Designed miniproteins, single chains. Designs and how they scored, part 58

Each design is a single chain, and the fold is of that chain. pLDDT is the mean over its residues in the fold that is shown.

## One batch from the design tools (miniprotein)

Design m2003
Fold by ESMFold2-Fast:
Structure m2003 (fold): chain A 82 residues (1-82)
Amino acid sequence: SAIEKMKEEIKKITGKEYSDEEAKWLTQEYAGKKKELEEAIKQAEKEGIVLTPEEQKQYEDLLKFLELATELASKLPKVERP
């Protein structure tokens, strides 16, 4: 399911396992933050900061998570913090 995929992505980023309700709330909290992250990295590149291969992988993983969170949050009803 979409929630199972979100739980997998959260575990990949945080190293922690969450319940379905916690995953739904985290999805809502992270929704819409992809653009902020992209602009922050773009600014860092303008300042001459080069990401290591490990940092670039973390950035790509985080972008995929934020994009998925934004898509799922738009399709799910709002939930309160568990």
Scores: mean pLDDT 77

Design m2004
Fold by ESMFold2-Fast:
Structure m2004 (fold): chain A 91 residues (1-91)
Amino acid sequence: SSEIEQSKENLLKLIDVYLEIIPDEEARKELEELKEKVKEAKSLEEIQELLKEVNELVDKELARIAERGEEDEIVERLRKLAEKLKEEAEK
């Protein structure tokens, strides 16, 4: 289904964004494992459950980053990624 493949691609892109931003090695490993599960997903329901797991993991890591005072570094990484994605879209 085109809808399933599009939803998978969107979630994989979201995970790739988080992998560029999140510095914690254990969180990155969990995101990579979720990325592999997304690739194997065969239904929208499976993709929705995986999105929920990604959101829960990211929320916990963003809270830890804020507690460590590393917010400025994450914002700069996000800004650079957004600029790079914009340049790629203009090609």
Scores: mean pLDDT 78

Design m2005
Fold by ESMFold2-Fast:
Structure m2005 (fold): chain A 114 residues (1-114)
Amino acid sequence: KPSLDELVERILDPDATPEERLAAFKELVDYFLKNPTDESLAALVRALQELERRDPELAHEAVKYGIEKLEKAPDSPLVRRARALLRYRHLQLEGKPDEEVLAFIAEEEARLAA
């Protein structure tokens, strides 16, 4: 199996196709799920940031895949942190409508608590 560094390098490769970058990100998600560490989570975040910078549309697809895979994973603090990060990035990539809905819900809950 490729190492974390090899998967990140594949995503950073200027000669890589969108299909190759997406495949590398999917492998990185699978790697993280088998060995959830601070290092593998940091690699996943770095890979996603580079995908967003290069190709926001591909990053959106990558985040959706990551969320679906993480929802099937055993519950652990690192897995929960990864799910939260990917869900947050998904909302950012989908833009204003989803963020406005979440902001509205948070404001309503705050009013009910007051």
Scores: mean pLDDT 73

Design m2006
Fold by ESMFold2-Fast:
Structure m2006 (fold): chain A 88 residues (1-88)
Amino acid sequence: GGVREHSEAGSLYSSLGFSYGFAGDTKKSKEYSELGKRYNALGSSLPESEEGKKYAEEGKRKGEEGDTKESALYSSESATYSARGSAL
């Protein structure tokens, strides 16, 4: 798939990670958050996705700090901006 498809997948997985984190399922939250980060990184690697890159970096940092809910949220934002950039 294209960059937009990767960004949409990243957004979906990040949202699932956030939802599981909110529900207290830390294992699934981490799993989906990491998938979201991976797909967001693929989408945000393009020059036109500057905003997405910022959110991807914050998501990574929050995940490394153990804040899985915040990590998922920032990864979801990154995917959204990357998808918008790819649509233009």
Scores: mean pLDDT 64

Design m2007
Fold by ESMFold2-Fast:
Structure m2007 (fold): chain A 84 residues (1-84)
Amino acid sequence: KLKEEIEKLIDELEAENYSKEAFAKFLLELFDIAKLDKSKLNDFLVELMEVLGASGGVGDEFLEHIKKAGKEKLLEAILEVLSK
């Protein structure tokens, strides 16, 4: 199921310590399993930032924010954005 596949992707992201390279791979795999058009990537990231309460742009500070938030909160935020 989609939730279980996303949890697996988050586990892989966490194993790579939320590196920029791991996050890019995570997004590409997430979009593939969720059947999303890659043209929606920027819209998705903006919505994800809002749900997670992050301010500013998507960058190193955002990666530290999601790392600090943890797997459960990231999973919930992704599922919320995907439900829109």
Scores: mean pLDDT 77

Design m2008
Fold by ESMFold2-Fast:
Structure m2008 (fold): chain A 70 residues (1-70)
Amino acid sequence: SEAEKIGEEVRELALKEGASERVAENIAKGVETALKENNPVILENVLAEARELGMEKLAEFIEKVLKKLK
């Protein structure tokens, strides 16, 4: 599905920005869940986590996804 594809892109981007596999998988799962449920609040929570972790490119990507969802 599109949600699973975007989730995988999020996972790979988080790993590139230095996230552990566990953190990358949790963030990716959050994005996938937000898209499957069409729930912008879950996506905003994941965006906040990416920002707190200093993952700028991941945060930009999630912001673009959020704009399409809203």
Scores: mean pLDDT 85

Design m2009
Fold by ESMFold2-Fast:
Structure m2009 (fold): chain A 87 residues (1-87)
Amino acid sequence: EAYEKALEEVVEKFKKLNEEKPVKNEEEALELAAEAFKEVVDMEPEFVKRALRLQSEAARTGDPELIAEATRLAEEIIKKLEEKGKK
């Protein structure tokens, strides 16, 4: 699956960055994840951080509007991962 291949690259990049500077808290983890996405699929770091925060909030609250917005952002991320994986 194309998006899984690209996601694997993001995960590997995250692992390498974490080996150099282990994350100590959630903020550092979000920054590291955003950096990995930027290097692998050229996504804006602020967009990735916003998407991950919204996903967490939607999961916590169960708010249908937040779930819908989180889903839209997730679709954008998946689209970028699929494009990367196809190449």
Scores: mean pLDDT 77

Design m2010
Fold by ESMFold2-Fast:
Structure m2010 (fold): chain A 78 residues (1-78)
Amino acid sequence: SEEAKRVKEAEELVKKDYRTILDEYRAQHTLTPEEEAQVRREIKQRLLEAGRTVGRFYKRAKEKGISKDELLEELEKA
């Protein structure tokens, strides 16, 4: 399901630190100072959203009395 994919992508993103993501982007793109400032803001926003997605998913699993992995399997079957 699309929700299962979003959760997996969010978990992978949250495991990366801000500097690693920025350095990966710089390796692929030449940035002006203004463009780099915008990219930094976008990375921080993406990490915040990913953290919220993961947190909400883990809370749902806990409230159902199941593991996050079991909830992920249920979403993949749907």
Scores: mean pLDDT 79

Design m2011
Fold by ESMFold2-Fast:
Parts: C-alpha cells; structure tokens; sequence
Structure m2011 (fold): chain A 95 residues (1-95)
C-alpha cells in the first residue's frame, strides 16, 4: 500500500530524503515529458552517489531499490499532472 511505502521512505537517511524531495519538486515544475525524464535520470545518479556515501554497503541495494520505486512513482505522477493541465478536447499537446 501507499502508506507502507511512505513509512519505508521515512526511514531513509535525511540527506537522501532531502535530495529525493528536491528532485520531485524539479520534476513537478518541468514543462515537458522529456524534461521530467532528464531530471529523473540526473536525480537517480545523484541519489545513488549519496546512498553509496551515507548508507552501509549491506543496505545500499535495498535503499537504491526503494529510491528507484519512489522515482518511478514521482515520474508517473508528474507526467499525469502535466497531462491534466491540457484540455482533453485538444488534439495538440505541448511538448
């Protein structure tokens, strides 16, 4: 469930949580699908480096998987919000 997932996210190191939130804000402020994907890719790389510096080696794989799931959900949400800001009667969608 979403609540269980959010509980797991709350246990992440503070620095990882802060970078994830910042990356999410950037994605929700993006104006094109391509920009959302670029921000997600760059954020994933930065988050992986931070995890490797702040998380014990034995837990890194689990934390990376959790962060990947969070980023995938944020990307899907940002794309959905972007699409909803366009009138569904319109044939042309802004890129």
Amino acid sequence: STEEFLDELSELPQEVKELLVETARRMFNAKTPAEIEKIAAEGREELYKLIEETVPAEDQEKVKKLVDQALDMIVASALTVLARNVDPSQIFLPE
Scores: mean pLDDT 78

Design m2012
Fold by ESMFold2-Fast:
Structure m2012 (fold): chain A 81 residues (1-81)
Amino acid sequence: SEIEELAELIREKYKSMTPEQKNIFLKQLARMLGVSVSTIRDALKSREKMKKLLEEFMEKYGKSIEEVKAMIDSIYKASVG
């Protein structure tokens, strides 16, 4: 599914980041999803946990997968410069 692909893409992007970029990404993603940084760190350990967080966000805020992809892309660009 598109949401599983997005969850894995987020994990792959995070793994390739420097420690400084990871710190920015974690804070921005936590703020976007309305969860703690520790919740994001835990979710990054598995595709299924990240997928669940994205699904919960989409349901709670009525966001489409296209909107979530755009938000994630914006956060990624802000994190890597």
Scores: mean pLDDT 87

Design m2013
Fold by ESMFold2-Fast:
Structure m2013 (fold): chain A 86 residues (1-86)
Amino acid sequence: KEEYRNRALEALKEAKELAEKEGLKEAAQHLDKAIVSLENGDYESALQHVGKADKAVLKGAVSSSEALLKLMEAISEARRSLLEAM
């Protein structure tokens, strides 16, 4: 469980950095809330915020397909690891 929690936290931090680099403020804000929720042991709220970040990324403009793929991969890994940690 700790392995998946640590992996989720790492993926969330990577996704937040990528979202901030691309100027996706709404997505970055939701990812930050997911990190805070996870650190407080609120896995359900963390998962909800990951879902909101995912939707915000899809509605936003990303500079390249490679940047979009990396960001989506980080969000997907965060979601998968959160579900395994629950």
Scores: mean pLDDT 83

Design m2014
Fold by ESMFold2-Fast:
Structure m2014 (fold): chain A 59 residues (1-59)
Amino acid sequence: SAGAQAARGAAEAAGAEAPEEAIRLGDKGNFRGAGQAIGRHSGVPAAGAEAAVRAFYDL
């Protein structure tokens, strides 16, 4: 789905592999949850990761 692809893109932009939890949450349209999962696994701020997921989803 577009949400799952957005989560992958956001994680890659952060220099990290997307955790399956983030991909699953993005697929459901839970961009806040996807950003939190990326933040937990990569150490980037969750709010920044959420914004990146939303930006990639809009592409």
Scores: mean pLDDT 81

Design m2015
Fold by ESMFold2-Fast:
Structure m2015 (fold): chain A 75 residues (1-75)
Amino acid sequence: MYYRAVVKALVEVDGKLYEITAVADAETEEKAIELAKKAAESVAKTLGGKVLSMEVESVEEVEKIEDPRVEVKEV
């Protein structure tokens, strides 16, 4: 059994707000959260943004590991 973590970050870039949603799967809940947070931080850094908040939205059990995914949308 594996775990999927969903992390949401609010990032400000040049006065605009962006929501980053990062999803990561791992063998433990703690590792899934760590990977999702690192993915969100990496994308925020690439955008040149300032992280205003970062929250763990959910952690669920999954049968198979899927590739990590990060989505960015302007708020």
Scores: mean pLDDT 86

Design m2016
Fold by ESMFold2-Fast:
Structure m2016 (fold): chain A 97 residues (1-97)
Amino acid sequence: SDREEVRAGLEADGATSDLSEEEAKERLFKLLEEQIERLLKLAKEKGMEEMKEKIEAEKEKLLKELEEIVEKFRELVPDLAALYERALEKGLKKLEE
């Protein structure tokens, strides 16, 4: 699942013990951006209007799941929801243009 992939990425980065908190935040943002890009590629297959509904539903669901992850990583990623929103907006803009 997307939630498990993001969580696994953060845990793997932590396990290396060579990443700063800032670097971990950057990696989280990159993981979220990659997941958004994957969803946008699916949107092109099925048509944008239909898939926009799915993307919005997945965003709402993922944000709720990420709220749970934030409890564990709140000191590391205080604005996780904002990072996700920014990645989603960037990806949607690419898809539309």
Scores: mean pLDDT 56

Design m2017
Fold by ESMFold2-Fast:
Structure m2017 (fold): chain A 61 residues (1-61)
Amino acid sequence: SKEDLEAFLRFVGLELDEEQLEALYELRQKHPQAVLETIRLLKADPSRFEEAIAEALRRNS
């Protein structure tokens, strides 16, 4: 499933490092509803990884 997540991110044009990929995979295990919002925010601004996760969690709480 982590491999599937990596393939999906590559398909949508997001280039994440290994640490960011691990963080997003962990987010999916704990808060799966926040993952798609995180991806949408990252597509708009990939430089704000931590802010994207925090905002997605707030919107899906």
Scores: mean pLDDT 79

Design m2018
Fold by ESMFold2-Fast:
Structure m2018 (fold): chain A 74 residues (1-74)
Amino acid sequence: SLKEVALQLKGGDLIEFIGQALKGYALNPEQEKTLLALLQNGESLAKLTPETLQKETGLAQGPVQALFKALENY
């Protein structure tokens, strides 16, 4: 779940989790930076939806859905 990700995954572990969830999708450096900031900020994470994730990162629906499914299943 998103709460478990927020509590358990930090730094390199979070980067590895994102890499596995988004395997096969290419991110530019700005998208990666924005995504890490959103997932590491407790206020941002508490408000995170597929729609806000897409709006803030500019990721296509496929990567957004893949990441959100991985976050929910953690």
Scores: mean pLDDT 75

Design m2019
Fold by ESMFold2-Fast:
Structure m2019 (fold): chain A 93 residues (1-93)
Amino acid sequence: SERETAYALGLIAALNKAGIETSEEALEALRKIAAAAGVDPSKITDSNTILDVAKLLVENGVSPEELVEAIEEVLGKEAAEAARKAIEETLAQ
């Protein structure tokens, strides 16, 4: 879906802005973001793509605002602003 794509792009932008370069560090960050957004982090495994994580967040009713707030808590304000921009650009039509 468009929202799933927007969330995936937002997560990618946030991870890149935070300087996360390894799959292990990305997995830990994604689990922490899910937990901060009220989603069970154990549902995120090393076999999941970033799009799979985005789908999980959408399925659990996480709003764009809640996702950006969760990213800010885990990765900081600059990463959250990068995510917000990517999400808004994808959802704006």
Scores: mean pLDDT 86

Design m2020
Fold by ESMFold2-Fast:
Structure m2020 (fold): chain A 92 residues (1-92)
Amino acid sequence: SGVGELVRDAVAGKGIELAEYLLSIDPENAGALIALAAGLRAEGREEEARELLRKAKSLLDLSNPIDALLARAADLIEEGRLEEAIRLAEEA
């Protein structure tokens, strides 16, 4: 999915600017919040990542299977399990 690609690129340091740009258009873009958080976590900016993940989780509808996958990806990012988070976001 586009979210999975954005998360992968953000972790690699390539997608952070794109995630920030998407959030400048729609501050409630949960996928972009998750991707930015993954990039920040990869840089060791754990508290900033945690705040973004908290916001993203508040926007997700867990009855939606795509949003449920994104919520689990957010949990994996919080745990520092970035490769597993990327795979799960790609399934969404």
Scores: mean pLDDT 84

Design m2021
Fold by ESMFold2-Fast:
Structure m2021 (fold): chain A 79 residues (1-79)
Amino acid sequence: DLLAEASALVDRYLAGEVSLEAVQEAMARVIEAGLVPPDAVEDLRSDDPLLRNIALGVALVKEAVDATIERRERERALR
């Protein structure tokens, strides 16, 4: 189960056992499979640990993507 595997990787990342890149790769696979709802970040306060871990994983991926988009937009605006 891709969701369970991604959730387990988030737990292992929080324990310092895996890299952030491993979490991002697992989350990309889950997102590609259409298993993550578009509002998954709101599940950070869920009582379900699987949903919380998936929401945290989405937040980590989104932060990295948003930072890349911001850098590209800043570069474009300064051209």
Scores: mean pLDDT 68

Design m2022
Fold by ESMFold2-Fast:
Structure m2022 (fold): chain A 98 residues (1-98)
Amino acid sequence: SAIEQASNFFETLTEEQREQIREMARNGESNEFIQFVEEQIEGQPNAGNIARGFAEVIETGISPNEDLVQIYRDTPEEKRKEVVDGLRALSKLLGDKS
């Protein structure tokens, strides 16, 4: 599933990169969060699926990775739609590039 692909990719990131994502989500830095995710997944053959998976986690709070579930919980509710919409747009863009 896209959620599993996003969760698996998240686990390949360094601790510093994972912490940066968590901080951006917690602070409601939607544009910075989306840009950082784009930079990390760029060049991956499944980049579109990873972006979609991140969007689904932020929308639903469902992931086998507890750190991603925590990102959902820490993301301000008023920012969740903005992040989800941006990640879905990124997924479409990267799917077209792949």
Scores: mean pLDDT 82

Design m2023
Fold by ESMFold2-Fast:
Structure m2023 (fold): chain A 70 residues (1-70)
Amino acid sequence: GPVSDQITAGLSALANGDIETADKHLSKAVELGGGEAVKRALEEALPGLEHNGNKEGVEKAKEWLEKLDK
């Protein structure tokens, strides 16, 4: 669905270091009411980003999780 499509695109952008594109897609998912889905997807993606040494993706994912926890 629309939320899952935005989350998938956002996570793909994080994995590729495209932080601006990731922000756009994750913001749209939250706007569509998917804040909890975004939080869950980022929590699940974070270990893989860390394992792959994707420091920029890890930093952005943690920034998003902090915003969603408040």
Scores: mean pLDDT 86

Design m2024
Fold by ESMFold2-Fast:
Structure m2024 (fold): chain A 74 residues (1-74)
Amino acid sequence: SLPPIPEEVLKQLEQLWEQAVQAFQQGKLKEALELLKQAKDLLTAWMRQHFSPELLAQAEAHLNELIAAVEKLA
């Protein structure tokens, strides 16, 4: 089984998510997208230590699809 996400990383992800939600509520779609990209980069940096290359590629593809969906709204 995979180890849990470290508390420090989880806290940073939560902060980026809260900022992204606030940016969306203010109509700042480009700022929200940038915050989501930062969250992806932080999460994938941690995943590289714990995922196989195949699982990492699948996770990155999923995150990229989510970000691309948001980009289409901006």
Scores: mean pLDDT 77

Design m2025
Fold by ESMFold2-Fast:
Structure m2025 (fold): chain A 96 residues (1-96)
Amino acid sequence: MELLKEAEKLLEEAIQAYKNGDYERAVKLFERAVEAFEKALKENPDNIEAYRLLAQAYDLLARVYEKLGDEQKAETWRKKAGEYAEKIAELVDKLK
């Protein structure tokens, strides 16, 4: 899936920016990755892998906000990551 591959590339670039300490660039790249994964999920809503990667993007975005000292935004994104982990469990149960 081209759209999923584009989202994965953005996620990898965001992770690299985070590791390099470029938190402003990391935020922008993670936000773009989130949008790309959301579009991929609209085309294939049963794609468990896309939900897993989106949950990972939310968790990493929370970590970036922790580095920026924004505990409120970090907590918000951490909660979204947890919500998507629960969504993944529901989708796995449907595929049994």
Scores: mean pLDDT 81

Design m2026
Fold by ESMFold2-Fast:
Structure m2026 (fold): chain A 79 residues (1-79)
Amino acid sequence: STLDEQAKQLKEDVRELKISVSDALAQMEAILQQPEVSVETLLELNAALKIIEKLGLYSSKELEEKAKQLKEKINERLA
């Protein structure tokens, strides 16, 4: 799906440092607001969040907290 492709591209953009954390989180939030979000999309978004954590890319506590909230929403939808 288009959302799966967007989420996969977002993950790669994060990995390659082609996107800011702020913009990445905003795109994740927009994807999660769509009425039909596949498990594949959710897994790609979760992978992107793990990459951000691993690379230590959070420039503020506000961004880190927003990422935590998005991860909780993703995990709730995957349960």
Scores: mean pLDDT 85

Design m2027
Fold by ESMFold2-Fast:
Structure m2027 (fold): chain A 60 residues (1-60)
Amino acid sequence: GPSAEAIAAAKKLLAEGASGYLAAAVAGGITPDASPRELAEVAGVSEETARRAREWGARL
């Protein structure tokens, strides 16, 4: 699952008005082993959006 650090980073971004896509991408970069489903739950986006974001976030 996503680390506490990844969850905190995603929540902070969402609180600052960032998109769920960016929040999912950052969380995926911190926790590359997190599934798209887990990232979707953290960021409040669809699993398909989280899958795309995770692929980009893995490069962070």
Scores: mean pLDDT 78

Design m2028
Fold by ESMFold2-Fast:
Structure m2028 (fold): chain A 110 residues (1-110)
Amino acid sequence: PQLSPELLAKIEKADISEEDIETVRKTLEKYGVTLPEEEIKAIVYIWKLLQDKKFREAYKALVEFFLSHGVSEEKAIYGALLLITAARDNEISLEEFTETIYHLLKYLKS
């Protein structure tokens, strides 16, 4: 499933650098994963929301991201809440966030 037009429009308006895109791409390559640029940009966008403490917007985007990857609604909500809770209490780098998303997706889809 694709990300919604609404989320894609928000991602297009976000200030996402090529350096951020390469950080996500290179991190995922360590796990043998290649994602479309729109999905890489979604990961960067959500990470920036978390850095800015925009937890409600980050929650909505995380749930949609997990649903787009075939996670059930209940598990998508659970995963999003776990990640928001962790991000509230800790500073997380884009590389660490990307690794966390990858491992969490594998867990939630199992």
Scores: mean pLDDT 86

Design m2029
Fold by ESMFold2-Fast:
Structure m2029 (fold): chain A 55 residues (1-55)
Amino acid sequence: SEADLQAQLAEERSRFLKEASKADEEAKSIEELQKRMDELNAEYQRRVAEIRAAS
């Protein structure tokens, strides 16, 4: 359902924000932070695409 889709997308957004905050806190350099953010963004886009494809 649309409500289930929205709930799953909200959960993925929440996960991304938590991981991004942790990366910002733990990264020792701007280069490390950029790499971690790129990886998190790629993972987020993949999960969102999978959720949308399953709908």
Scores: mean pLDDT 84

Design m2030
Fold by ESMFold2-Fast:
Structure m2030 (fold): chain A 71 residues (1-71)
Amino acid sequence: SPLVEAIAEVIQKYYPVSDALARQIAELLLDRDGRLVDRDSFYTIADTLGIPRELYDPLYEELLRVEEEHR
């Protein structure tokens, strides 16, 4: 999915993970309708993955921009 690939690229800008893991995280950040999860769901997923809290807001804002580009 082009959206999964774009989200994976954004994740890698903020959080140093492998391409495979970034893609898996990207799939977790999309709901069953292929839309970006809400901010609270994102915070829960990011906390579970050990992403630093200072990255939550800048990362989510970039993810929102990428999702808008793929609508």
Scores: mean pLDDT 85

Design m2031
Fold by ESMFold2-Fast:
Parts: C-alpha cells; sequence; structure tokens
Structure m2031 (fold): chain A 62 residues (1-62)
C-alpha cells in the first residue's frame, strides 16, 4: 500500500507525462504504457493502485 504522499507523486508524474505528450503534439501514451512507466518509479505500488491513478489522471487530462 502506498502512502497518500506517494499517490500524489504518482498522479503528478502521470499528469506531467501526459502534458509533455500533448505539448509535443504526440498521441497520448496508452493506459498500459503509463502504468508500466509509473511502476518503474513506484515499485512499492500495487498494479491496482497504479491503474487507479492512471485512470484518474487520464479522465482529468483528456
Amino acid sequence: MVSEAERERMRRLAAAVIRAYQAAGEPLPSREQLVAYLGTFFPQASRAELEEVVDEVLAEER
């Protein structure tokens, strides 16, 4: 289980990645690509926690 502070860092990183792709005019990365990327930086997070954060950010940044 990740802390609330780690969950906030996960959301910020996911949002930053999405915004970088949007700023570059590139297609958004897939849900699976974002989950895999976040997992490299947050190895303590479960896949379910990573997926929840990615889904929340994708809903907000679309």
Scores: mean pLDDT 79

Design m2032
Fold by ESMFold2-Fast:
Structure m2032 (fold): chain A 74 residues (1-74)
Amino acid sequence: MSPEEKAKIAREAALEAGLPEEAAELIGRLVKQGHSLDDALLTVALRFPELDPTALREAAERIRKRLEEAGVEV
């Protein structure tokens, strides 16, 4: 799977979990750059401290599930 496809999956899952566009875009960008999902989520939490921790956890779970279904190790 291409880095662009991984980024798209991560961004879409984050949006579906209720994260704002800017946070979802940052997750996608970091994943595209080869950062782990955990590193991307930590970066988002630091850059967007106002984010609901529950929404961030739901986004993490959705992204992981979609990437695993696509055959990506996360």
Scores: mean pLDDT 80

Design m2033
Fold by ESMFold2-Fast:
Structure m2033 (fold): chain A 61 residues (1-61)
Amino acid sequence: MPEPTLEELLAGVRRAGEAYGLSEAEIERLEADVRRLWEEGHSADEIERAALARIFALVAA
């Protein structure tokens, strides 16, 4: 698979957050964190791992 675009990453984390039952506010904060990491020059793979780790931490709480 080619490397995802920022918009594809945002769509992916939104779908994952919705699937795991996160609130809209939590999803919006997660999207803001994804945008920030992208601006800081992190790879798509690093951003995806960070987003999933946060989703799992929120679900486990």
Scores: mean pLDDT 80

Design m2034
Fold by ESMFold2-Fast:
Structure m2034 (fold): chain A 89 residues (1-89)
Amino acid sequence: SLEEQRRRDAEEAFRTMEDLVRTIKELVEKAKNASPQEKERYAKEIEGALRGVETAARRMVELSGDPETQARADRLVEEARKLYEEAKK
C-alpha cells in the first residue's frame, strides 16, 4: 500500500541519517591525526555528509507526521552539525 511504502521510505531515510552521522564521527576521528591537507579533505567530506543528513531529515518531514520520529531526526541533524563545527575547529 502507499502507507506501507511511505513507512518504508521514512525508515530508509532515518537509517541513512544514522549511517551518515556514524560516518561523520569516523571522519572527525581520522581528522584529529591527519595532515593539514587531509584535514581539509575530511572537512569537505564531512560537509557533504552533513548535507545528506539534512536532506534525509527534510524527506522525513514529507513522509512522517510522527512527532517522536521528527524529534529523533532533528537530534541527528543537530549532532551532525556539532560534529562538523568540531571538525572545522
Scores: mean pLDDT 82

Design m2035
Fold by ESMFold2-Fast:
Structure m2035 (fold): chain A 82 residues (1-82)
Amino acid sequence: SLEETRKQIKEQAQIVGQILLKLQELADALLAAGASVDEIRAALEEALAQEIKKYNLSARSQSVLRTGLAVLVRRVEAELAA
């Protein structure tokens, strides 16, 4: 039904938002622990792969999350260059 479709879209958007926050918290924790950009990138990519598998995320949701991960990596690079 249309209501079930709307509910699924809303629930998936909330899951994507929660995953982005988890990736941000992971990046911040690893940065505070003195991890390198490559170590942080690898950890974020592994965490994202597990979340994609856990929630069976659509290709569109995966694309949004991969873009978000790239933004987080650029932020880490900028902070370590300062």
Scores: mean pLDDT 86

Design m2036
Fold by ESMFold2-Fast:
Structure m2036 (fold): chain A 104 residues (1-104)
Amino acid sequence: SAEADAGLAIADEMLKLDPNDARAWNLRGRALADQGRLDEAREDYLRAIALDPSYSGAWLNLGDLLEREGRTERAARVKELAVRVARGEISPEEALAELEALLA
């Protein structure tokens, strides 16, 4: 869509200025997912989570992506992690370790 194309262009420009901008990676991932580029979207969401594990929006978007890929049980666990992150119930280190185990 025109909105997805615009989102991708904006995210790419933000990342040229700051490649560690977790929100820019998340925006890029959303634009790629809207284009059906699910593998690239997953990589971008994982980058956003790695840069800011407290950014619950990136965890939720990863969960939604896994549902679109048919990975329903993994999606549910990632969304549970998103809620725990949003509530401050899990450390960033523990959240990342649980995510790595889920994707192994």
Scores: mean pLDDT 88

Design m2037
Fold by ESMFold2-Fast:
Structure m2037 (fold): chain A 93 residues (1-93)
Amino acid sequence: SLLEEIGILLRLIGILIEAELKGEVTVEDAKRVLELVKRLIELNADLETLKHALDIVKKLLEMAEKNGNEEAAAILKEAIELLEKKIEELEAK
């Protein structure tokens, strides 16, 4: 559903904004991001939506690494790997 995909993107943007305001990404934030990314993939979100999600998650990863939160960074790297794999599959078609 396009509405569900938009809702997930808005939630990812919300997590990014909150992390920027706090100056940190928590492990709980990272786990929430991973669940949202898995849901986008299950919904067969389009290439543009997946690329927007990837940009958001990469920014969150940069913050987690800068803050030395290795656990959050590991979870966000998993989310990035899932997104990049799905983007590559869609671009190969």
Scores: mean pLDDT 89

